Designed miniproteins, single chains, continued (2). Designs and how they scored, part 11

Each design is a single chain, and the fold is of that chain. pLDDT is the mean over its residues in the fold that is shown.

## One batch from the design tools (miniprotein)

Design m4370
Fold by ESMFold2-Fast:
Structure m4370 (fold): chain A 60 residues (1-60)
Amino acid sequence: GTTYTIPVPDVNTAIALALALLGESPAITARLEGTNVVVTTGDDAGAAALAAHYQSLFGN
């Protein structure tokens, strides 16, 4: 699987994003590291695309 690290501005945003991603696909696992959301996708291309999309939104 692929792992994505998504930096967010605060811990409440991190919790909200992790819960949203976990709700989108059973192939997604998510954990919190402070204000970073660490997302691991299995072999699900849709889950990987979704994680990459959120990473791009919070990366700028």
Scores: mean pLDDT 78

Design m4371
Fold by ESMFold2-Fast:
Structure m4371 (fold): chain A 57 residues (1-57)
Amino acid sequence: MKEEAEELGKRAEELARKTGDFEFLLEMGQLIKEAKEGNKEALEKAKELIDRKEKEL
């Protein structure tokens, strides 16, 4: 879970740089922090948010 959350965090930073969406980065930062603390719902939300953002590319 922690390694998965770290990977999602890295992808979120790359997507934010490509799209310029700083609010997306802030929301992802909160979800990744909660996922690292063991919140599975936060991890799933982070994955969904990344998938939606990637579709914009």
Scores: mean pLDDT 79

Design m4372
Fold by ESMFold2-Fast:
Structure m4372 (fold): chain A 77 residues (1-77)
Amino acid sequence: TEEEFKRAIELRFATYDKNKDGYISKEELRESLTELYGREPTDEEVDALLKFYDINGDGKVTYEEFEEVLKKVSGLS
């Protein structure tokens, strides 16, 4: 349900927010993509992912931005 989805987003956000500063940085996104690909991602791939989540363009991905994007991707309005 929506509650379970929110819990999953919170856990995933916490995984990316490795330094516990309350937002996901470009470096943290790069690290996550490196783990996913098993190789260093391109700058274009990292920038695309950052733009995908960073909907207000501040160079940081907040929990709210992360949640909004994942809700749209999952179809959970």
Scores: mean pLDDT 70

Design m4373
Fold by ESMFold2-Fast:
Structure m4373 (fold): chain A 59 residues (1-59)
Amino acid sequence: DPERVERARKAKREAIKALFDAGKLDEGYQLLTEIDRLIAEGKADEAIRLANEYIEKVK
């Protein structure tokens, strides 16, 4: 599922940008490591969901 992995990576970039813009760098680092772990475990859909939750909460 390379397409889902790429979508997860895009969602990760958007979520990290949103957290950075909000001044939440520590939270952004934690989210980054969690998403990378989910992708490594083959849970790209969960990674996308988690990233989108953070985008909605901080924007």
Scores: mean pLDDT 81

Design m4374
Fold by ESMFold2-Fast:
Structure m4374 (fold): chain A 94 residues (1-94)
Amino acid sequence: DKYVAELREKAKEAIKKLSSLPNATEKLLKFARGFADSLIDEAEKASSKEAEALLNAGKAGLDALLEAVEAGKSYDDAVEEAKLAAIKAYEAAK
């Protein structure tokens, strides 16, 4: 599925960028990996439309996580922003 493949590539790029940031903690990296893996697993089981919605959620969530960490936000704030961005993108795609 092209959406699953795109989500895997987005996750790989986002995690690589996150790991290069001086304030990226192991806890943040574990969250990012778990978040991406969860969405990828759901997308693999999903219909094409659902997989596209999950791709949009993953892209939005990972981008929000990176932006929050780059802005120097705490773990809790960065995770919250990632989750809210993902939910908003997923709901908009439905």
Scores: mean pLDDT 86

Design m4375
Fold by ESMFold2-Fast:
Structure m4375 (fold): chain A 65 residues (1-65)
Amino acid sequence: SAQDYFEKGKELYAQGKYFEAAGYYGQAIALDPQYAEAWRNLGDALKAVGLDAQADAAYARADAL
């Protein structure tokens, strides 16, 4: 489920595996595009790996939901 991918992403983020976390948040969003928290956490993961423009886009998407 979207929630299962989201929880896996959070686990990876807690381990400092930000790129892998972003992948799992992306899978959660693919299943539930309205998942505002997954968009926000995607932004955090992208920012952690220096992808600031992509992070800002993810945050804007979360805020628009």
Scores: mean pLDDT 90

Design m4376
Fold by ESMFold2-Fast:
Structure m4376 (fold): chain A 82 residues (1-82)
Amino acid sequence: MSERERLVAAQLAAVKLLKEAGDKPVPRSELIERVAERTGVSRSTASRAVDRLIAAGVAEERREGDTVLVRLVPDEEIVPPG
């Protein structure tokens, strides 16, 4: 596979991992490690994949004290009031 294809595969794996985590944010370092493990890409490629998801608005990052957490942005921004 090309490096670009590896990056796309890593992005898909990151989204899947974030979906599997559900409502719980995932530490950025753990997410990168698990993406690399699942896809066989380098940690650097996994890190770039996570950065691309954040830049595209598919995922968001938050700093909680000393930890950076990553969470999936819902496809629907609509939270029905109730």
Scores: mean pLDDT 76

Design m4377
Fold by ESMFold2-Fast:
Structure m4377 (fold): chain A 69 residues (1-69)
Amino acid sequence: TERLNELLRRAVEIIDTLSPEAAALARQLLSAKSREEIEELAAKLRELGVSEEDVEVLVELALLQLEEQ
């Protein structure tokens, strides 16, 4: 959908600004296969100091990808 494409573009931009550790976790979050895995990876991103706005974009994209199978 148009929303999915917009979130994907924003997620790529966010990942490019993150530390290597946070970028690796963000990529794992976007490939997560369950809601619980998404929440666990989101919590780790917050612990690394990633902004709540950026985490929200990554979580929204991951949840939409999970539900649009």
Scores: mean pLDDT 82

Design m4378
Fold by ESMFold2-Fast:
Structure m4378 (fold): chain A 81 residues (1-81)
Amino acid sequence: SDAEDTAEAGANAEQLRAHLDALIDQVAAAAGLSPAERAELRALADAIVAAARAKDVAALRAAAEALQARLQAVVERGLAA
């Protein structure tokens, strides 16, 4: 049912959120994120979770690509410091 599908999407989105939060915490510990960088990564993680709940594959892919690009830039900056 739509309600069961929605509940499953919500549970999957919550697990995804937990994994993204853990990843951001790991990157913060390794690369020394500023509060602004951490907020930006959290906003991108929020977009991924929202897209997953909506079952919007195109939005999910776009948000995931944006997060990956931003994580790469932050790690490269952290390694250069």
Scores: mean pLDDT 79

Design m4379
Fold by ESMFold2-Fast:
Structure m4379 (fold): chain A 76 residues (1-76)
Amino acid sequence: MSKKILEAEIAVAMAEMHVAVARIAGDLEKAEAAEPYVEEARRLVEEAKASKDKEEAEKLAEKAKELAKKAIEIVR
């Protein structure tokens, strides 16, 4: 796996964890607002893993990482 894809996968996993913690803590509005960003970021990581073009995979991974950051900012 490329370093960019691995970094994106870690970022998405962190975002998923932050959203889950917010939901458990009762911060449901923030969790629900962040969920679409996490879902889209996860889809982009899976597309990056499936891509046979390294440049395309890295672009998808960077987009996923940015969406994961957005999700974390929403649940702060």
Scores: mean pLDDT 85

Design m4380
Fold by ESMFold2-Fast:
Structure m4380 (fold): chain A 65 residues (1-65)
Amino acid sequence: SLEEVEREVVRRAQAAGAANPDMTEEEREAAARVIVRTVAAKRGAELSEEEFERLVRKAVEALAA
């Protein structure tokens, strides 16, 4: 489900952010896009552009937390 994809994206982003506290904003955005693509691909989820960008924003926030 989209909710399960979102939860895994946030979890992975939080772990990556904690492991890499010195990332720039640009590096966090790049990492967020990789995380969302990876989770969606592994779960066979086809995301709309709007859903993808929403999850990228969530991942960026989680990486910075």
Scores: mean pLDDT 86

Design m4381
Fold by ESMFold2-Fast:
Formats: C-alpha cells, sequence, structure tokens
Structure m4381 (fold): chain A 94 residues (1-94)
C-alpha cells in the first residue's frame, strides 16, 4: 500500500525526503500514519517537525492533540514548529 513506503521514508537519512514523506502522509489522511508522525514531531530537523505537525492537523486524529499541545508549550522549540502545532490543533478541534 502507498502509505507504507511513505511511513518508511519518514526514517530516511535525508531530511528533505522525511519532510516530503510527512507532507504526503498528511495529504493521504491515513490514520496508520498518526503514530509515525507523532514520532516525527521529535525529528532532528525543524522542517520535518513542522511538516509532521502540519500532517497531523490534516489527518485530524485526536491521538495527535496531546503531542501537539506539548510541542506548542515547548519553549525550546522553534516558533515555526510551535505555529504549525497551533494551526494543527485548530484543525483537529474544528
Amino acid sequence: MAVEPLIKALKDENEYVREAAAFALGQIGDERAVEPLIKALKDESEFVREAAAFALGQIGDERAVEPLIKVLKDESESPSVRSAAARALEGIKA
């Protein structure tokens, strides 16, 4: 299934591949991606973390609410990633 190769791509050595995989999983909206994307919120790359937050908002699964709240409240996190988490939470609550 198309979603499984994308979940594997979230662990790719290249940050741009991981970022693209996160966006693609968000567009597909498959709930199987929720737990892998929650892990991607802890990725080394700011761009991957932002993409994971955006994707979780697009999927709209309530399992992402608590992880996204933690990202939003994390003062060590970048403003872009916190902004993405805030937007994602708004999408899930709607």
Scores: mean pLDDT 86

Design m4382
Fold by ESMFold2-Fast:
Structure m4382 (fold): chain A 60 residues (1-60)
Amino acid sequence: PAPLSAAQAAAAVAAALAAAASGAATDVVAGVLLLIGALEVAPAAAQPALQAALAAALAA
């Protein structure tokens, strides 16, 4: 019973992007690893949002 798992995954991705934007090299690596982890466990409903967030992070 985890009805908010897609929303929680998207929120985690947003937090990772914010952390990556802080500019430390370790923060960037941690952000990317968190995004990969979120994408691995994300339900189908969250996949497009997570993929868009990952693409944005890689472009930054």
Scores: mean pLDDT 61

Design m4383
Fold by ESMFold2-Fast:
Structure m4383 (fold): chain A 121 residues (1-121)
Amino acid sequence: SPPIQLTESGGGTVAAGGSRTLSSHFSGVDLSRKVVMWYRQKPGQPKELVGMINASTGETIYAPEYEGRVTLSVDLANNTAYMTLSNLQPEDTGVYYSAIPKPGTTEFIFGEGTELTVVDA
């Protein structure tokens, strides 16, 4: 079977108070009926869950600190997941990763990440 790869994009530098949409393109896997997760990693810290979406139902679950300012979606036709983060603060600076469960295991497959830098306006 082809290798599973996740490719995140949409990072860069943004002013505090703004919004940013990050995307992840999935290859080697069908997102139908998968749960897609989004994580943030700050320098020297473990990956922290931001939220997850069930691609089949559109049902979302958010970590409490992100509830109300994060929107997750999936475009099944283009095998791409999106995360929009609103009202950005300097503390949102980090590398953002998408993830899916690795089939037949308790592990996750992560992409390479996309770096978001939030600067004072």
Scores: mean pLDDT 88

Design m4384
Fold by ESMFold2-Fast:
Parts: C-alpha cells; sequence; structure tokens
Structure m4384 (fold): chain A 59 residues (1-59)
C-alpha cells in the first residue's frame, strides 16, 4: 500500500475506535478517490473492502 493509503487506514482505525461518524464519512470519500485512481486490482479490492466496512460502520 502507498504511504498515502496507509495514512487513510490509520485515520479509519482511529475514527472507528472513537465512533467519529463525520470522520468515517470523510474517509469513505477519500477512499472513493483512491479507488478511482488505483490500477492494481489487488490493491483496489483491499480498498473496496475497507470502504464497505466503513460504510457499514456509519450505517
Amino acid sequence: LSPHVRVLLRGAELALAQGDVAALRELVRALDAEIASETDPEERAVLERLRAELRAAVA
């Protein structure tokens, strides 16, 4: 994973731990942008799974 994606993942872990719904929604939008620019199908699958988990967390 790129350094940029690793920063997003750390932010997501913290937001999930804190129940920060607004931060989780912002991270979902950031993941949408990363997925749109990601050309590696393995990396894209990881990002899409993370986005789905975050979406489930915000309901």
Scores: mean pLDDT 77

Design m4385
Fold by ESMFold2-Fast:
Structure m4385 (fold): chain A 77 residues (1-77)
Amino acid sequence: SKLEEAIERVKEAIRLAEETGSLSEAELESARFSLKLLEYIKNDDLDAAAEFIAEVLGRDDVEKIKKKLEELKQELE
């Protein structure tokens, strides 16, 4: 699936960056955020994914975020 391919690409990018020191701590944090979000979506934990996004972005529209994640998951399966 496109989602599984995206997860593997992000994991590989983080691994290479950690080995080479090519990314700043802030860039690594951003990459790890993306990975965690993709893993929540893969595990069908869309409630946790939506809450995680809402917390990080300072948003309160968790239900709207969840709906967008459900749509994204359908496109990536």
Scores: mean pLDDT 77

Design m4386
Fold by ESMFold2-Fast:
Structure m4386 (fold): chain A 92 residues (1-92)
Amino acid sequence: GPVAEKGAQLAKEAAEKAGVGAEAKGGEKSVEITLTGATVAQQFAALAGAGGAMLVGAEAEVKVEGDTVTVKITGETPEIAAAGAEEVAKSL
């Protein structure tokens, strides 16, 4: 929904500003962020952001395949999912 989509957009913009290719999608209570061409430092930043998402009450799953990182954030509410996405954005 609109809240999670807003979180997805913020994460995408932060990744692009950091110089990494990014796609992000918001669901009802989830945000999925895919980084392409991520450096090792950006991969660790995404992992740190996933940790931050868990600290704000979201669940986070991270998959790394070469230089592609997928972070899936889910929350009990759209607001928690968006807050998790903002933590990923702040780490990039």
Scores: mean pLDDT 85

Design m4387
Fold by ESMFold2-Fast:
Structure m4387 (fold): chain A 68 residues (1-68)
Amino acid sequence: DLSFEELLELLRRAAEVARERGDFEMAELLEELARRSRSTAEFMALLSSLSDEQRAALERLLGEVEAR
C-alpha cells in the first residue's frame, strides 16, 4: 500500500512517462490529479469521477510505472 506522498510521486513519474510517449492528455490528467489531491481520500474521489475507460487506462499506466 502506497502512502499519499508515494502516490503523488508515482503520479508525477507516470505523467513524465505519458509525455515521453506523446500522450499529453494523460499527462495533463495525472498532473491535475496530483495538484488537486490533498489526501488519499480526495484522490480516490477524483479518480471515481473519471470514466471507466479513463480509470482503467490510468490504473494500467500507474501499475506499469510502479513496476519499473
Scores: mean pLDDT 79

Design m4390
Fold by ESMFold2-Fast:
Structure m4390 (fold): chain A 79 residues (1-79)
Amino acid sequence: AKEEVEKMLEEAEELLKKGKEEKNLELYKKALELAKKIPEIAAFVHKYGGRSKEDLEFKKRVEELIEESEKGIKELEEE
């Protein structure tokens, strides 16, 4: 459950890394799509947005991943 959510985060981070290296719009979109699913799943399993240091760090990683993915998509689509 929690391990699966962490694995999804790692997979999304890997997709973002490849998207940055290849400047591949499709990889950025896949990273964003996966990252957006994480908060919903995590909220059901581990109270995403909790106050533990681990929960806050996890939330920050997800938020940064979404932001970086959206920025990469916008830069590639906006010329």
Scores: mean pLDDT 73

Design m4391
Fold by ESMFold2-Fast:
Structure m4391 (fold): chain A 65 residues (1-65)
Amino acid sequence: MMKEYLEAAKEAALEAAREYKDKLSDKGVEQIAYMAAMQKAMELGLSSTEATRLAKEAVEELKRE
């Protein structure tokens, strides 16, 4: 369900942010995290529209934590 997709997207975003933290600016890391979350959502079978929404939510939630 959506909660499982959100957790998977958050994990992908966090891993990407960790990998590029020392190589990119804060904005660059945020963009890479967003793209990783979107790609993960699409791999799980979500449409581009759903993946975009989920990726934004995942990145926003990680920024609040």
Scores: mean pLDDT 78

Design m4392
Fold by ESMFold2-Fast:
Structure m4392 (fold): chain A 64 residues (1-64)
Amino acid sequence: MISSPALREKLRASGADEAKIDEVEAELNKVYEDYLKGKKTPSDYFRAVRELEKRIAEAAGLPL
């Protein structure tokens, strides 16, 4: 499981700049709102965090 600070550190390690990190945080907040509305489970939320991290790394041309 990844906290917000740890996610930011991983994204920086993947070559993401601050604007891209902020964008990923915004996407994560959308998923969190869906979780609060009962559209997603906690497992779905954490899975979405991992998928966002993977997508950013892949976009930067880095393997996970």
Scores: mean pLDDT 67

Design m4393
Fold by ESMFold2-Fast:
Structure m4393 (fold): chain A 95 residues (1-95)
Amino acid sequence: GDEELAKKLKKEAEELLKRAEKAEDPSEMLKLLDEAQKLLDIAEKEIKDKELKKEVLELLKEAVMVLLRKSEDKEVILRAIGLLLRVIGALFELE
């Protein structure tokens, strides 16, 4: 059910946020952005409950914002901006 999947994705997003706060090199940041994109894709496709989906998306938004604020790398910045826009768009669809 949605609750079990959302709890799993929420835990993965929380761990991703913690890893984002500690990430120092662009290669690690790019891997974290790739993982965030995969979690976003699963949340958008598989979670039907709006409140549970919003919780996961808000954590992903924060993780991506942390990476964007920390990075001076062009590739990290561009990928983070693109992913942030996707997360914000998904959140607006939950109105």
Scores: mean pLDDT 87

Design m4394
Fold by ESMFold2-Fast:
Structure m4394 (fold): chain A 93 residues (1-93)
Amino acid sequence: SQRTRDLVLAAGYVLQEEAGRETFSASEIQAVLHSAGVEISLEEVEEALRVLEKEGLVEVVGRSGDKRLYRLTEKGREYARTELADLVERLLA
């Protein structure tokens, strides 16, 4: 769903812009969402990241072991900053 993609993208924004991470994995996105009270499976996070990659909002930049490492694109950062600001604030609370 669009809401699931928005939650995953907002969590990626939190990891990069607020926590200072250069990259993130699907497991790290799931951990941010779980800590904010959002129940989501790793499969749902991975599916949302694939769609966001196709939409040009995230990109794969490497691997850590068997895990794909992602970052937000410039388009993804701008979208999160302008369209998901309220959601980002909720994840930080």
Scores: mean pLDDT 87

Design m4395
Fold by ESMFold2-Fast:
Structure m4395 (fold): chain A 62 residues (1-62)
Amino acid sequence: TVVLEPKSVEEAKKQILRLASQPSVKKIVVKVPDESWLPELEEAKSRAERVNPTVEIEIVVG
């Protein structure tokens, strides 16, 4: 399990894709300060899950 507290949407997208490409990573939790980040991160989540269908990605606001 990896917990991310990214400082920008671009940082979050890069970290999600990087971690999802690692076979040892089973779960990624992304903490975001604002729900306005959700559309772009949900798109990144979908792409990451296609790269690694075994990874669980959770996006948390607050």
Scores: mean pLDDT 78

Design m4396
Fold by ESMFold2-Fast:
Structure m4396 (fold): chain A 91 residues (1-91)
Amino acid sequence: GEEAREAAEEARRAAETATDAEEALEAARRALEEAERALREGDYESAREAAEGAIEAALKAMELDPSKLLEAIGLVLRAIGLIFEAELRLA
């Protein structure tokens, strides 16, 4: 729904413009939470978009602060799982 799309847009903006790794991680975590919610509600397109945004924001956080590598990789792996599940439900 709308929350997942807003979180996806915020995560993509953080991936492009964030200068602080924690800002990018917060955007990634929020996008993942909204992706999981959208998936539970059957909104697979919004879930995929939010999970994609979460990956971009998590990768930005890792670029800004390499000490965030483990947190960022954890978020990326969870997002990939959500994308895979959403794609299977759309097929």
Scores: mean pLDDT 86

Design m4397
Fold by ESMFold2-Fast:
Structure m4397 (fold): chain A 66 residues (1-66)
Amino acid sequence: SKEEALAHNNLGAVYEALGQYDEAIEAYEKAAAIYQALGDHDQALKASNNAGVVALKAAVAKVTGA
């Protein structure tokens, strides 16, 4: 459901704020998949972009040791 997609997206934001990047990426990707299945391509793209931003944060953390 759209509510379920929103819940996964919000969970992604919480994990991102906690620095739990792998969990944040998974949550955002789940949200994107649900939005895509519902035909909400705009929200699916936003969730996918959020996952991409977190992936960049994770990559920076690995190379900086933080």
Scores: mean pLDDT 84

Design m4398
Fold by ESMFold2-Fast:
Structure m4398 (fold): chain A 55 residues (1-55)
Amino acid sequence: SKKLEEALKEIEKLLKEKGFPEEKIKYYLEVFRYLVENTGNVEKVYESVKKVLNE
């Protein structure tokens, strides 16, 4: 979905800014996609991730 793809782009950007290696970024993006697909809520997952990464 468009919302999921936009959220994944923002998460990827945050992970890159935090200095994560590309393999780890790819792995985390797959995990976040899985969580959204099983939870059904892109915004909740995205907000949780932003809080963890921004502290």
Scores: mean pLDDT 75

Design m4399
Fold by ESMFold2-Fast:
Structure m4399 (fold): chain A 66 residues (1-66)
Amino acid sequence: MPKPSDELIEAEFYLMLATIYEKAGDLEEAIEAYEKALELYKKSPQASEEEIKAIEEKIEELKKKL
């Protein structure tokens, strides 16, 4: 099994960063970090469709709070 792609590792870091911004109430920064994570997950062949959908739903939820 090949090692996880750099995109997958980077996506996980942005997902963590997005969660930190969300908890801090920095919704604009949280949305940007989630969108970056989503882009990287979509580029990774190891990302699940379920994970991608969850991030998309989270972005929509946060946009409604702006």
Scores: mean pLDDT 79

Design m4400
Fold by ESMFold2-Fast:
Structure m4400 (fold): chain A 85 residues (1-85)
Amino acid sequence: SDEEDIARLKALVDEFVAAAQDPANRSRAASLLTAIVIEAVGHLLEGRLDVVKAIADYLEQAADRLPPELAETVRRIAENLRKAA
């Protein structure tokens, strides 16, 4: 269901935010963000716009919890997902 997919993606975003706090975990953080984007694009291609919008909003909120260099990239991802949905 959309609600279950949103909950799982939000959990993955929270895991990404946690990994992103430590520069030693940069590779893990990048892999998690890549997985989030791939899954969001998959939902977009299936027309699941409510899932995509919910994740875009959560990524934008999560950006406030990130180091400044990562925050800009994540906000840009969120904005592009929101525009595409």
Scores: mean pLDDT 87

Design m4401
Fold by ESMFold2-Fast:
Structure m4401 (fold): chain A 61 residues (1-61)
Amino acid sequence: MSLEERIARMVVRAGLAAGLSPEQIIARTRAVADRLVAAGVLSPAQAERMVATAERLVAAA
């Protein structure tokens, strides 16, 4: 599993545990992804995959 997929799963799990809406979880995932791109940890393409993974996980929950 890729780094961005692992981070997306952690963010989604934490958001669901906190009682956040799907929209709030996706927004938080996007904010985390943007910070990781700014820090040089992820490429923009990896950040988009991270958000897409969160969208799929939230839809499945």
Scores: mean pLDDT 85

Design m4402
Fold by ESMFold2-Fast:
Structure m4402 (fold): chain A 63 residues (1-63)
Amino acid sequence: GELERKKEELERKIKELEERLKKLEAEAVREVIANGAADPSLLEEIKRLKEEIEKLKKELEEL
């Protein structure tokens, strides 16, 4: 049904964003090792991705 399709779309988006978050977190770790601190713009992008993932997870639970 339509609800099942919407759940699958949300789960897929969450997985894609979680994979992107993992890559950015790895990059931030590399920057900390190399420079003693991660780029503030990279940390802001990580924060925004975490917020978007939480929003989508909430939408999934409300279905």
Scores: mean pLDDT 84

Design m4403
Fold by ESMFold2-Fast:
Structure m4403 (fold): chain A 80 residues (1-80)
Amino acid sequence: DKKVEILIEALKSEDDKTVILAAIGLGAIGDKRAVEPLLETLKERSEKSEEIREALVEALKQIGDPETEKPLEELKKKVE
């Protein structure tokens, strides 16, 4: 679905609001193709904005893919 691809592209935006909206949209769709792009964005932007971090984590939880559990655990160890 092209919607998922457009939202994945929007995660690369320089505008924090666009990234947050893209994460919310990907979480609502629940497509597992978004898991790797969401994790990559979280790695790249976790230090820049709490709002982006929270939106990305919520989207990953919304999708519910167990594959996200180990990458999220590794990222938590680096942030805290």
Scores: mean pLDDT 72

Design m4404
Fold by ESMFold2-Fast:
Structure m4404 (fold): chain A 60 residues (1-60)
Amino acid sequence: SEEELEELKEKLSKLAEKLVEKNPEEAKKISEEYIQMLNEGVEEKEALEKTIKKIEEALK
């Protein structure tokens, strides 16, 4: 749903800000992987969920 996408985008935004502060190179890499997933036809919700997991792992 649109509401679920907005919640995922909000979560991604907050996590991405933290990752940029901690490791900007890793943030750039994960951002590029997200764009690649979308370009390859991965559904936006799935791409967001996978990207969030990658950022959470990078922040450990």
Scores: mean pLDDT 84

Design m4405
Fold by ESMFold2-Fast:
Structure m4405 (fold): chain A 55 residues (1-55)
Amino acid sequence: SASLRETIAALEAAKEALRAYLAENPDLPELIRKMHEMSIESTELLIERMRKKIA
């Protein structure tokens, strides 16, 4: 569905913004960095599940 594709695109954009934030802030505390990396991973898993629903 178009709505699902739009949601996937928004999640991809959010993931890229978070990766850019981590790249721009190399001095972040290790725990905070790990939390953000886990958020990226969770978002990737959600995107994968949603992609399977439109295939």
Scores: mean pLDDT 84

Design m4406
Fold by ESMFold2-Fast:
Structure m4406 (fold): chain A 73 residues (1-73)
Amino acid sequence: SLEELGKKLSEELAKKYEEVKKNDPEKAKKIEEELAELEKKLKEEAAKDPEDEEKYIKLVLEAYEKLKELLEK
């Protein structure tokens, strides 16, 4: 389900974020800014087409991939 997917992604991202926060707080701040931007975009897209679960899942996965890149970069 979408909820289950979101929970798994959130747990993994939170763990990686805590590691970055300890080692590079400046990078963690940049990630927080990128996360806020992605959250805004997801809310806007969800509002436009709330019934298109597949489209929303794709956007969430794209956001996850971008955040993962920021955390590992």
Scores: mean pLDDT 70

Design m4407
Fold by ESMFold2-Fast:
Structure m4407 (fold): chain A 60 residues (1-60)
Amino acid sequence: MDLEELKKKLIAAGLSEEDAEKIVKAAKEGGPAAALEVLKSLDIPEELKHKAGAEIMKAT
């Protein structure tokens, strides 16, 4: 499972480890759609949301 790679890429994009873990958990439970929903709920800059969203979409 590429969830460990996804977590590392999210952290490299500028997310905190805590936020990256929340997204990875959502991806595991509900796939990319759930991960993107969690990403949109985070209190982070829109630029980081855009970068993280691209990484989530590449993980399929």
Scores: mean pLDDT 78

